# Designed miniproteins, single chains, continued (5), part 79

Each design is a single chain, and the fold is of that chain. pLDDT is the mean over its residues in the fold that is shown.

## One batch from the design tools (miniprotein)

Design m18738
Fold by ESMFold2-Fast:
Parts: C-alpha cells; sequence; structure tokens
Structure m18738 (fold): chain A 68 residues (1-68)
C-alpha cells in the first residue's frame, strides 16, 4: 500500500522527468495532479503497489514520448 509520503516522492520524481522532457509548468502541474489523484484512488481501491507503479510508469512514458 502506497503511503502519502511515497505518493509525494513519486510525484516529485515525475515532476523532474516531465520538466526534463520540456513540458510547461502548467502541464507539469496538471499531469502531477492527475497522477496524485490516480495513485490515491488506486490505493483506496486496494490495488497492489507494484500494479499502481507499473500503471503510472506506462502513462508517464506515453507523455514523455509525445514531447519527443
Amino acid sequence: MLTDEQIEALVAELRARLAAAGLSERQIRQQTAFVRALLRHMRDEGVPEEVARAAVERIVDSWVAQQA
């Protein structure tokens, strides 16, 4: 189960990756808010941590690829 601290750490890591990929501050804010909400929702539904992390990584990889 992801703790709030683990979710915020993942969001901070994501923020750095999106910034490196050239997203605007507005896009980064929007995307990180979405991922935070998604991770919290998956935690509340009892989704395993490994499954939640894999789902987020696929979404992030898609966003980064769109900026290439």
Scores: mean pLDDT 81

Design m18739
Fold by ESMFold2-Fast:
Structure m18739 (fold): chain A 63 residues (1-63)
Amino acid sequence: DELAEVLAELERFLKEMQERGKKNREDRIKYADDPEKLKELQEKSYKEGIEVGKRFNELARRL
């Protein structure tokens, strides 16, 4: 059942997103006093957000 496969992939994707969000939060706390490092982390997070959105849309189209 394709629906079951898509739901399983979504569940795995959500878990990966939660883990990445936790890591990003920890990194931002670690570098709170470093504006250059924060800018680098923000740019990385923005780029990762675009990839996440693209992947989510691909999965949603299969539902």
Scores: mean pLDDT 78

Design m18740
Fold by ESMFold2-Fast:
Structure m18740 (fold): chain A 83 residues (1-83)
Amino acid sequence: IKLVERGLPLPAEVLESVPLEKQIEASMYFMQAAVYASQGNYEEAKRYVQEAYDILREAAPEEHRPAIEEAERSLLEQIEKAE
């Protein structure tokens, strides 16, 4: 399945609060998660999603972390339902 078609699924305001270098790193992990999901390896896909969101949470201001946590939870639920 296509997990992330356009890149990082976050509001622009939240994304702009994260340094560009960290946005690129998170995007690379999202791409790896998509590859694992396409192979039916949902366990590894979930691990790479969690790593991508960990990068975003650590780099973002505290006020934006709830939005990042909600996006991560939503995506992990979608992966779980796809198995």
Scores: mean pLDDT 74

Design m18741
Fold by ESMFold2-Fast:
Structure m18741 (fold): chain A 55 residues (1-55)
Amino acid sequence: SLEEIEEEIEKVNKETLAKLKALGPNASLEDVIKLTADYFRRVGELLTKKLQLLS
């Protein structure tokens, strides 16, 4: 389950990078902020779950 959580974090990283590429260099600040906030929310949830398994 720890390995599964780490794999899920890697998937979130890859998805976020793909979304950033799709937005391109002229992306609005609002779109970038929203994507960044969603990224940290998703990763934060997974890291919390990982911490619970390590505790």
Scores: mean pLDDT 83

Design m18742
Fold by ESMFold2-Fast:
Structure m18742 (fold): chain A 110 residues (1-110)
Amino acid sequence: AAAQVRAVFDAMGARLDALFRRHGVPQDIQDQIRAVLAQGQADILALLKELEATKKPTTYAALAVVMAGMHFDVVLLASKALSPEAVEEVAAVLTEANKKINAIAKEVLA
């Protein structure tokens, strides 16, 4: 489960880096987004470990809250440097990553 979540974040990071390079996103905004993603990954991995140990639906719900917060923060930061259309591309990358993490968490909860 942890290795699968890391792979999702690596793939998301690569897609976002390519998108930011294409649109000329300032380094300071990129660094802030990377910090949000690093914190989100750490929080998700900690909650996933707790979910494996406890099997609590409330821990699963906490994962959804962390993913939603990460999505909101990244989209907000991206909106400072990108057009609305490019922000929608960023949101799509995060939505796909969120779906994959949610699927991993559901398998752990089962």
Scores: mean pLDDT 87

Design m18743
Fold by ESMFold2-Fast:
Structure m18743 (fold): chain A 76 residues (1-76)
Amino acid sequence: MSLDERKAQLLAGIDQVMAQARLELANDPETLAALLAQLEAIKARVAAARSEAELDAVVAELKALMGRIHDAVEAA
C-alpha cells in the first residue's frame, strides 16, 4: 500500500468515527465538540505525515482517542 493510499484510508476511517461519535454522544454536546476537535487535529496530522513511521505515530494517538471516546460513551 502506498503512503497516499494509507492516508486516504485513515482519513475515511476518522470520518466514520466522527459520524459514530455524533450519534453516540448526541446528548453530551460539550464532550462531543471536544472529541470532534481532537479528531480534526488527528486528520490534520494524517494529512501532514511524510512517512509510514509518522502515520504509525498518528495511528497510536487515534487509538488512544478512540479509548477516550469509548469511556465517554460508557460514562454517559
Scores: mean pLDDT 82

Design m18744
Fold by ESMFold2-Fast:
Structure m18744 (fold): chain A 73 residues (1-73)
Amino acid sequence: MKITAYGDSVSETKGVFEKGKKDAPYKLEATEILPGLYVGIITNKKTGEKYVVFAEQDPENPDKWIAYILAKE
């Protein structure tokens, strides 16, 4: 499954992303590789800066992910 989610902030290591926050400054585009487990890209919509990420779906909220920064693209 492919997802698009959005986040208000990203630290050096991670960010929280949710569906429906389309005006948030960060965009997550990710593909499910295992159940609840995703790989993808975070984009800073203002700067165009991109990060390669691993993301986990929140087991209590199917519209929420935690994305971990692996590398700057």
Scores: mean pLDDT 84

Design m18745
Fold by ESMFold2-Fast:
Structure m18745 (fold): chain A 74 residues (1-74)
Amino acid sequence: MKVDVSKLSDEELLEKLREYREKAEELGDERLAQAIDAQIELFESMLADPRVSEEVRRQVAEEMLNAAEEKLKA
């Protein structure tokens, strides 16, 4: 299922990624947890870069959340 990022703030997007990281840890998937942690770090880096538009940032966040959700289902 795709996450509707248009209704989420940047803080809510980070919170959702952290939720998926904790879910990966609960499942014992340490590699997935580390991958999501790297995604969180990348998203925070994008928030700090004034050259990254909100549209691009939200698109990347949507892709990250969808990828994490897909891996958690597998």
Scores: mean pLDDT 76

Design m18746
Fold by ESMFold2-Fast:
Structure m18746 (fold): chain A 75 residues (1-75)
Amino acid sequence: MTLEELLQRLVDKLVELGVPEDVARKAAGAFIQALAEGNVDEAIQRVRDILLEAGYPKELADKAAEVARELIEQY
């Protein structure tokens, strides 16, 4: 399984949650960068922080972080 496949899966899941594709790609890109550096907790936190900085509600950011964690567990 590739980091590119994981990035695309996260983008697809974020778009399903109502996040625009450009914001989803930004969050997924930061997530993959942190994972490539070996930092799983930081990767999940970056997704949450990017959504909060983009003005999305805490509930959506928390749900996105949960989805990101679940995707790591499946890979």
Scores: mean pLDDT 83

Design m18747
Fold by ESMFold2-Fast:
Order: structure tokens, then C-alpha cells, then sequence
Structure m18747 (fold): chain A 66 residues (1-66)
């Protein structure tokens, strides 16, 4: 199970991602390049919090997508 510290950090990443996405969308409209960069940064941070590589996180996500 995830530690309370990891859960807190994951919630912070989710909140920051949502706030940055909403702020940018309100300012510039839909920007696929910004959304992609933001998603990549979020994946890197989540992997760091979980103590796994970004590749391992992608593999886990891919294993759940049919």
C-alpha cells in the first residue's frame, strides 16, 4: 500500500496538474503541446513519488489499458 506521505504528494501533483491545465486553457484555449508537456511532467513526478522509473509507470498504465 502507498504510504500517507506518498498519498499526500500524489494529491499535490493531481491538484497542481488540474490548476495548471485549467489556468492555461482559460488563457490560451486548447493547447495540445502544453497538455502533453504537463502530462509528461506529471508522470515523472508520480514515478519519483512511487520510487519507480517513468518507463515502469508507463508499463503499468499500458497493462491496464485494453
Amino acid sequence: MLSPEQVEKLREVEKELRERYEAHEAETGLDPAFHRELMEEAYREVARILGISVQELYDLAAGKLE
Scores: mean pLDDT 74

Design m18748
Fold by ESMFold2-Fast:
Structure m18748 (fold): chain A 101 residues (1-101)
Amino acid sequence: DKMEAERLKLAMFLHGMADEVRAQSDSPDGLAVAEELRATGDRILASESVDEFKAVADEGVARLRALAAQSTDPAIRAQALLAAESIEYHAKLFEGIYKET
């Protein structure tokens, strides 16, 4: 299933980023971003429909952008923003697949 493959890829990407952030930073900002990346990936994996995925994606993007705005570390900010952009990109791909179905 094309949607399942893209959902799994996004979740794996976010979990991988969480591991990298945790390896590079013990700061409260780094921990918060890593925890949100992992939680968003888990919520994406738990989503059972395109509508649930969109809701989870929108919330994840909002939370990651808020963490980026609050972060004092440019590297942590960049990783949070990259994750938000990746979620937005995959949400658009899911909409395309949904319309083709």
Scores: mean pLDDT 80

Design m18749
Fold by ESMFold2-Fast:
Structure m18749 (fold): chain A 60 residues (1-60)
Amino acid sequence: GTSTTTERFLFPSEEEALAFAREREAQLRATDPTVLRVDAVVSPAPDGWEVTITVTRAVP
């Protein structure tokens, strides 16, 4: 089976949001062998820039 988890983060600038999204995706792929898919979306929000990380993992 699979499990899907969504994490959301807020940053004051697009630059910081993009840097975080890239680093987080790389870290997840490097450190977690159960990761099947990572989708990172950076979008403008009223309070800054939102990063949405959706991770699909293999589970028993």
Scores: mean pLDDT 83

Design m18750
Fold by ESMFold2-Fast:
Structure m18750 (fold): chain A 76 residues (1-76)
Amino acid sequence: MLEEQAEELIAEIAALQEEIRAATSKAEFDALIQRGQELGDRAREIVEQTDDEAIKQRIFDAMARLQATIKEALAR
């Protein structure tokens, strides 16, 4: 259900963070940033569908970590 969807999303976000850290080309990085936007859209949909504050907080924390990883990669 929503909790399972949130856990799947969080796992995909963690995997994307590692791919972003490993990216060595602009084309690779641009594709990963686009995937980040898609995950952000899914995060918004899950948050809109749930009243569970623990699920919302886990998603917010995961998205914050992803955004920080993107900013760090851009500073390379």
Scores: mean pLDDT 82

Design m18751
Fold by ESMFold2-Fast:
Structure m18751 (fold): chain A 99 residues (1-99)
Amino acid sequence: APSQISDESAAVIERFARRVAAVFDRVAAGELKTEEEVRAAIREVVEETREELAKLSPEDQAATLRAILAMVRHRLERHPDDELVKLIAEELERLAAEV
């Protein structure tokens, strides 16, 4: 496959997507009732992603974070009124400042 992303980077991206999907499911199920609870759940996902990024080489960290940001921006373009996607984008911008 013509992928310039390492297997480790691909695994981190996939796990990030699954963790984000789990937050969406919890919101849909009514388990997360306030914006503060939603923000806390998103920060937990970002923190877990930060820990996984820290295990990668600096080059793979940058490539992985760029791919994740591109994925979130693409979702926001398709769903511009999605408040949950906006919150995810905000927390990822904070993570990007650390890499």
Scores: mean pLDDT 80

Design m18752
Fold by ESMFold2-Fast:
Structure m18752 (fold): chain A 96 residues (1-96)
Amino acid sequence: SEAERLVRQAEAILDVIFGYAKKLGIEDGVQKAYQQGYQKGKALAEQAGLSEEQIRAMGAAGAVHLAGQYLLSNTPDPSEQEKLARDLEAAARAAA
């Protein structure tokens, strides 16, 4: 399903995000941002009365959003930001 595809893409993107977090030594901050993003996405989907599958997809999307923002905020070098953006896009495409 489309929601299952979105979850797979989000998980692939999150793998890249956590890989960069480990490289930068900011795993704890990224993990907290992930949890906050997931809860925010889940809450929005629940408030909208969406299905369990859609709630999982919205949670995953929220996790990607906040974890990604945290990573970018802690990556001030433009060349590293560009590489991160490319790796995130490649992961999303590979997950289909």
Scores: mean pLDDT 85

Design m18753
Fold by ESMFold2-Fast:
Structure m18753 (fold): chain A 100 residues (1-100)
Amino acid sequence: SRAEEIKELQNAYNYAVAKLALETGDAEDPEVARELAEEMLKNLSEEGLKLAEQLYEEALALMKKAGTKQAAWDYLEQKHKDLVMEIKGVSREEFEALVA
């Protein structure tokens, strides 16, 4: 179902964020972040892990192309907004109005 697809994407997104934070040094506590990432990895399906790796690799590619880690974070932020809109059933225009 679409709800199950959204849950898989959300799980994959959360792991990609944790992995990027460790790679960029943006994790406030790298040891805690690594421990959380390992726990998330143990609970991801093979499909979820594949989706997470795709999100992470795309973020890294954008960071390399732009020469800044902010490009990777902007990409993941946009993906998060897309997921939130799908979960809440609101359009992008409605979502932007809610957060303005």
Scores: mean pLDDT 74

Design m18754
Fold by ESMFold2-Fast:
Structure m18754 (fold): chain A 79 residues (1-79)
Amino acid sequence: KELPERVVEALRAADRDRDGSFSDRELAGLMMGHPVPLSEEERALAFQALDVDGDGRISEAELREVGRRLVEGRPVVLH
C-alpha cells in the first residue's frame, strides 16, 4: 500500500539534507508535525512506513531505503 502524498512530503521535509539520511532531530520534528503538520492518522502512516518489522524499532537499513526513495522521488510503500 502506497503512502499518501502528504505523508511522503512530510518525510521529504524531515530529510533536510536531501541525502537520504534522517537525524534524531529530523525524526522528532516529523512526529511533532514540523515542518509539515500531520494528522494523527498521517503520523501513524509515517511511523508504519519506517517500522517495517512492526516491533516499534526502525532499522537503519529501512531508514536509508525510505530516505533514498524520497531523494529519488520514488513512492514509499507500507509493509
Scores: mean pLDDT 59

Design m18755
Fold by ESMFold2-Fast:
Structure m18755 (fold): chain A 100 residues (1-100)
Amino acid sequence: MPSFDQQMQQSISRSQSYIDNVSSQMDIIQSSSDTDPSQTPVNQTILSDIQDSLISLQQNIQNQIQQMQENNSPSSNIQSANDVLSRVDDVIGQINDMIS
């Protein structure tokens, strides 16, 4: 069984990969909307769904940070979680700009 800290590191790494994939999808969606404006309503629906998922991810990461603090996890692990949380906040902001 992985340790608590190893489980948290794996979860944070998965969250990081998800954000990287979302950023790539946003670039594709933006390019698609620029090339074919008829895709804009579908693309806005996809972005809205992604935004809802990111808000849920934000809450999960905040809960993970609290659990890590309660378990006296290494400061580097807590910093990694906070870095991922900051990236989630940035991507949510980018989606708001794209939907507006």
Scores: mean pLDDT 83

Design m18756
Fold by ESMFold2-Fast:
Structure m18756 (fold): chain A 72 residues (1-72)
Amino acid sequence: MDDQIREGIALLSLGVLKARGESDDVIARAEQILNEALKIKDPKKAQELIKMALSLNNDITPPSMSDVRKKL
């Protein structure tokens, strides 16, 4: 629940996606999802958003930010 730890996890998650060679569009959507995760007070819900961001790739249609917010 430390905000610095959450920010660190988000930055590492983006680094993993970049290392996998994901497109800029996938990276941008993942960044948006990770920013929503940083706003969530429930650590379990935040972890689910981080997992969702990390599961994005060029072959999977990224969820809309509206759909991400409605799930939580």
Scores: mean pLDDT 71

Design m18757
Fold by ESMFold2-Fast:
Structure m18757 (fold): chain A 100 residues (1-100)
Amino acid sequence: MSLEELRAGAAAAKEAVAAAATVEEMLEVLRASPVVAPVADLFERLDGEDPFTAEALRSLAAGFAPGAVEVFDVAFEAALAQGAVRGGVGPDDERFVDLR
């Protein structure tokens, strides 16, 4: 894929994620995109025993494709708004996210 195709794919996924009514629809949109499918895996890896910082997840997303971090940000805000994930401050004053 060209760099322009990667950016176009990420931009399309970002718009589709923002339009999703549920977390399930959001994850299906992410998985359907060949450019940002690994972003869906980040949400699927969340569990209550191994919390991830939001910054750590964004750093992983930034490595996947140009524009993937912006897709992650939109998906993360949508998941928080729907109550599918929780955020907070960990014991060491770190921000974290956890799947509910």
Scores: mean pLDDT 65

Design m18758
Fold by ESMFold2-Fast:
Structure m18758 (fold): chain A 101 residues (1-101)
Amino acid sequence: MPQLSEEDQRVLTEVNVLIENAFKSLGYGDFDSFIKYIEELVKRKEAFLRALGRLPPDTQRARLETASLVFEAGSIVAKQKGDFDTSEKYKKVSEELRKER
């Protein structure tokens, strides 16, 4: 019996909006807004993982893969800007998301 609280629903909605806004910013070449949205995702990482753990496995995997791709893109963008510390931070988050089940 999966339990999905009002807080979990809110976190999942906030993360979806941030991911959509991140990809839109990237598509427009707005790398500063893209990184800003990724930083907001980092702040919500733990709450997002808790909420995901209450979803069906197929939905959980799809959302983790999407989030992992956003952080992978963020790592590449940060590296191209010469910010190697931020690139490594996002790479680690992407790898952590891939290991969750």
Scores: mean pLDDT 82

Design m18759
Fold by ESMFold2-Fast:
Structure m18759 (fold): chain A 68 residues (1-68)
Amino acid sequence: GAAELKEARRKAAEELAIGAAIAAGLNATGAEVVSFTSTSAEALAYTDEGTYRVTYDGSTGEVKVEKV
């Protein structure tokens, strides 16, 4: 149902944040999803080198990883 789809999207955003941090060379231990839509996501990735903000824009395909 709709609730399962929303949770699946949230989990996908969390996995995207962890994967993006790992791809950037960071040891990501977890993530907190800030916001997500069908075409975008924002999350905080927790790493051994600190917290990083991960943003995804599906309209451009851009994934951005920035230390906060």
Scores: mean pLDDT 82

Design m18760
Fold by ESMFold2-Fast:
Structure m18760 (fold): chain A 98 residues (1-98)
Amino acid sequence: SLEEYIERLEELIEKVEALEVPEEEKELAVKAIRRALEVLKRLKENPEDEKILLEAEIESGILLIVGGVLSLLGYEELAELVREAGRVVEEAVREVKK
């Protein structure tokens, strides 16, 4: 289950890297998604760790903020991919809490 969310984040990174947007904005998006990806990998190893769960919730929030900033800058396609990454992390956290 967590493996599916990790794979979805990796696919979103590939989609971001394929976009024709300036390198600086692309790098910001990739770094944000990679941070969330690393937290989900740690959560997979320690699914009962409440601190890692909280870190995943924080990373979801950061992705939504980054998506909002990218949208304000006019990079709407990039913003949607970053927001989707935030939703993937939210879904992963909900699955672990069940």
Scores: mean pLDDT 88

Design m18761
Fold by ESMFold2-Fast:
Structure m18761 (fold): chain A 88 residues (1-88)
Amino acid sequence: SELLEKLRKEKIKKEIEEKEEFRKKLEEGHPEAIEREIQGERDMPALWAAAGASAETVAAVERRSALVIELLKQGHSLEEIAALIRAR
């Protein structure tokens, strides 16, 4: 249906806008945005396992998620965290 395709495009546009606002709140250090990002990282190992990742890959995701969570709790931005992970 053409109407359903228009509604899907509007939903995608709204999701992009919500993602941009969320990223801004993360950069500004809003506690609610930080907690949501931490929860997303906690869920990553289970999502990778459900997607059929190897035990070695899941263990690597667990180590990465633990590091990202620690850095988020210390007040690092996502950009700083990405730079720190690359430096390791």
Scores: mean pLDDT 79

Design m18762
Fold by ESMFold2-Fast:
Structure m18762 (fold): chain A 94 residues (1-94)
Amino acid sequence: SPAEKAAAIDRLVAEIVRLATEEARRKGLEQEMERLLKRFLRLVSRIIRLVLDGRAPSEELRAELERTLAEIVELVDNPRLAEKVRELLALVRE
């Protein structure tokens, strides 16, 4: 259902935010990560609204999400974070 998909997205987003914040703190990159996470959360909010309305995100919105997540992964270079990012992108494409 749309509500179940939105809930699954919310859970993955919470894990990504937690892992990204922990890794950024460890590497002294907290300010740069905060900027990327603010952008990420704005994109997620738009995507969740569309999912709840039974609508697919546009190709442009998906591309913006992919670029933002790639920047997050590149900043902290953590394999667990990269795995959760791949899971989120797969779920959003469903």
Scores: mean pLDDT 89

Design m18763
Fold by ESMFold2-Fast:
Structure m18763 (fold): chain A 71 residues (1-71)
Amino acid sequence: MLTKEELEKKIEELEKEIEELESKATTPRQRQLVDAARTMVEKARANLDNPEEAQRLLDSAQAIIDLLKKE
């Protein structure tokens, strides 16, 4: 299980990836996926005092980001 500090670092890394993907999002579907990933990261930040829940939310955000990267 990741520590609170490691979770916060992962949040920052995912926020940067989401910002890059948002700049490349041209379709409504791509924008919806960007919004979904951002929402999961925001929920993870709000749940840092519950590391297991925060990690599950970050894993969900990562899955959405990975989906956006597929061509």
Scores: mean pLDDT 81

Design m18764
Fold by ESMFold2-Fast:
Structure m18764 (fold): chain A 90 residues (1-90)
Amino acid sequence: MEIVEYLKKAIEYLKEIIDRGQYDPELLSKAEEYLNKAIELLPQVPEDKRELVRDAVEALNTALENIRRGDFDGAKKAVEEAEKILEKLL
């Protein structure tokens, strides 16, 4: 499912920022771009899976906000939550 690939890409960029422990506006912008692409595909997701995808998007938005605040531990927890939700979609 294309939306899952976009969410995985967002997670990849967020993990790179978290692993470095350093704010990177370019990587954050790329994560946000892929997250926005996933959001645009939400209407195309089957209704039975759409709620899980929305939950993953909300977790990744939480990770983005935590990174912007310099809370890399909070961002890591939010990314781990998104990954657990995405496992249910596979």
Scores: mean pLDDT 85

Design m18765
Fold by ESMFold2-Fast:
Structure m18765 (fold): chain A 101 residues (1-101)
Amino acid sequence: DKYTDPAYVDKIVQALLDAAAFLGVTASPEELADVIRRYVDVSEKLALAIAELFQRIALQGLTREEVDKVVDELAKKYNLTPSEKATLRRVADRLLELAGE
């Protein structure tokens, strides 16, 4: 399943970090999602969920348990498929690793 492929997840994280570096972490989720979708084949709803997840991690300093709850909330909010939710979870794990968590 491509949605849990480390290479696919890494492409998403890189596009997200590049978007945040250029636009700022406080850019709209829609602007961040648009940049992600230019570089990686993701649905609009998954890209929006990823952008919102990133902003919550970057601005709130969430713990692992709090991130797990946010992933569940965003999967429900954006009506993600199980595969898209798995991608969101893997992106969350990668972002926490980069934050030293």
Scores: mean pLDDT 83

Design m18766
Fold by ESMFold2-Fast:
Structure m18766 (fold): chain A 92 residues (1-92)
Amino acid sequence: SDKLKLLDAMEKKLEELEEQLKKGEDLRVIAATLAYLALKLAELDPSVKEEALAISEELFEWLENNELTKEKLKEAIERLKELLEKMKKKLE
């Protein structure tokens, strides 16, 4: 399934971002990438749209106000992973 391949690619990207966060890479770059992944996820399924858009909005707000922390980004990654897991289970 093309949708499953897209979800798998997004999951791998979240794992890459988690490793980048552990290595102390640029929080702004990680946050921007997470926000775009959240927007893409919101477009894929109505059931995750509200929560995915909320995550994206929070990430853009933290970017604008310079309120990014490693802890906040780790939480955002975990929330997006949970949404991806819910979508993948729905397709099985």
Scores: mean pLDDT 85

Design m18767
Fold by ESMFold2-Fast:
Structure m18767 (fold): chain A 80 residues (1-80)
Amino acid sequence: MISEKELKRAIAILELATGLAVARSQGNEEAADVYRKAIDSLLEGNYEEAIENVKKAAELTGDYEFGERVIKLIEEIKKL
């Protein structure tokens, strides 16, 4: 079975991928770029860089609630 860490990582990636798709659909290429960077950082295990890119995406989109939720999930992954 998939580990809890890998499951939470998969959920975080899916949420960020959704944010990226929404940003692209709205023509917000800057937000889409930082969502992509957050996904890449998360896949590489660079959790701090992933968190910084999620913060930047939240600032660019105004979606701070989404950003806080994803950051919390990444912090939980770091503790596993």
Scores: mean pLDDT 85

Design m18768
Fold by ESMFold2-Fast:
Structure m18768 (fold): chain A 94 residues (1-94)
Amino acid sequence: MSAEEQFLEQIERLIVGAYLRLQEGVPLEEVIEEFRRELEKLIRTSSASPEEQKRALDRMIAALRRAAAKSTDPRLKAFLEALARVLEELRREI
């Protein structure tokens, strides 16, 4: 597996973890803050280059935006849109 693919899979695992926290009844804002902190740590500790990280983030942002657009659940839509915003913000800092 490439460093880019491994980084993308790690982001996916963080998203799944955030979703499970939301399902446990943790408020959306707390889940998003936890996700941001975990993703910042992942970016800092990853062996993926800045260019590989940007490509992986771009792919995930696109996927989250598509999923949000297709979602009929307002809560899930808000969650996916909030995650996409965090990824967009952190991508700008790389």
Scores: mean pLDDT 89

Design m18769
Fold by ESMFold2-Fast:
Formats: sequence, structure tokens, C-alpha cells
Structure m18769 (fold): chain A 61 residues (1-61)
Amino acid sequence: MVLTDEEIEALAAEAAKLPREEAFARFSEVFQRAVDLGDSRTAVRVLELAAELEERYRAEE
């Protein structure tokens, strides 16, 4: 795993402070890095965090 569970939680916390566009750009960067390194577990977890953040933005609409 490229990122630990704690680092993934830190990524989610940082993304929550950013505008939607910037938050998803950061998730995209981490996802691409995980894919390039063959770390499917980190890639899947980043997608799950992006989905959770997307649901949060929808709830605020």
C-alpha cells in the first residue's frame, strides 16, 4: 500500500478543507500514482473517499 490508513484519513481531512474541484484534483493525483505503482488497494480507497466527499457535497445542496 502506497498510503497507510492514517495517510488516507489525512488526505480526506485535507480534501474536506478545499473547494470541490481542488479536492477531486488531489484525489485524482493520488489515484493515478497508486495505479502507476500497481497499488490497487490505495486506488480503491481513494475512489471510496471521493465518493464519500461527493455525497457530502450533494447533501449540502
Scores: mean pLDDT 74

Design m18770
Fold by ESMFold2-Fast:
Structure m18770 (fold): chain A 63 residues (1-63)
Amino acid sequence: SAAELARLKAQGQALIDEARRLGLPDSTVAELQAKLDAATSVDELMEVLFELQRRIAEAEAAR
């Protein structure tokens, strides 16, 4: 649904903002932002959200 897609995109944007706060490389953030912006299905958005969560967890573990 359109509402579900909007919610997942909002969650992805919040994770992008968190990745920036944690100091992920600008190139990595730009790549993930492009994937988020290009995603048009729930499946694609879930894949992007999973990748963002993994990258954030790796950055947190390195602190």
Scores: mean pLDDT 85

Design m18771
Fold by ESMFold2-Fast:
Structure m18771 (fold): chain A 73 residues (1-73)
Amino acid sequence: SREELIEELALIIQSGIQEGDSVETIAAAVRKKMEELGVTDKEIVREAIERAAARLPDRLTPEVQEALLKAIF
């Protein structure tokens, strides 16, 4: 489902941020998972970033969110 896709991508983003991974490393992990799941919808990825940011607001700032979306696409 759309909800499951958003959650799976959000968990990858959350994990990468918590591990201290670079934006480029997280973007590569997200792109790999998008390929595995058949996700091409930018809005699914945007919602996943927003969900991860809601969980980690001090680490996933608006600037980091924008950089991550740019690195993925």
Scores: mean pLDDT 86

Design m18772
Fold by ESMFold2-Fast:
Structure m18772 (fold): chain A 71 residues (1-71)
Amino acid sequence: SLEEIAKKALELSKTQPVHVAIKKALEEFGYPVSDEIGRKAGERYFELVSGGKSEFEATKEAVELALELLK
């Protein structure tokens, strides 16, 4: 589910850059994403956090963007 991918990405982001964490979480759930998609998701995460969203909600929306870009 989207929430499980977001939880995995947030956990991975403790030890690596957010864009790498999001990419790895998506790949572990069977969604192969390019470095470009990971970068765009990471940028979305920082945009949302700067706008006042929680880390979890920002991660969830960033993952959702990455899934949209895979279509």
Scores: mean pLDDT 86

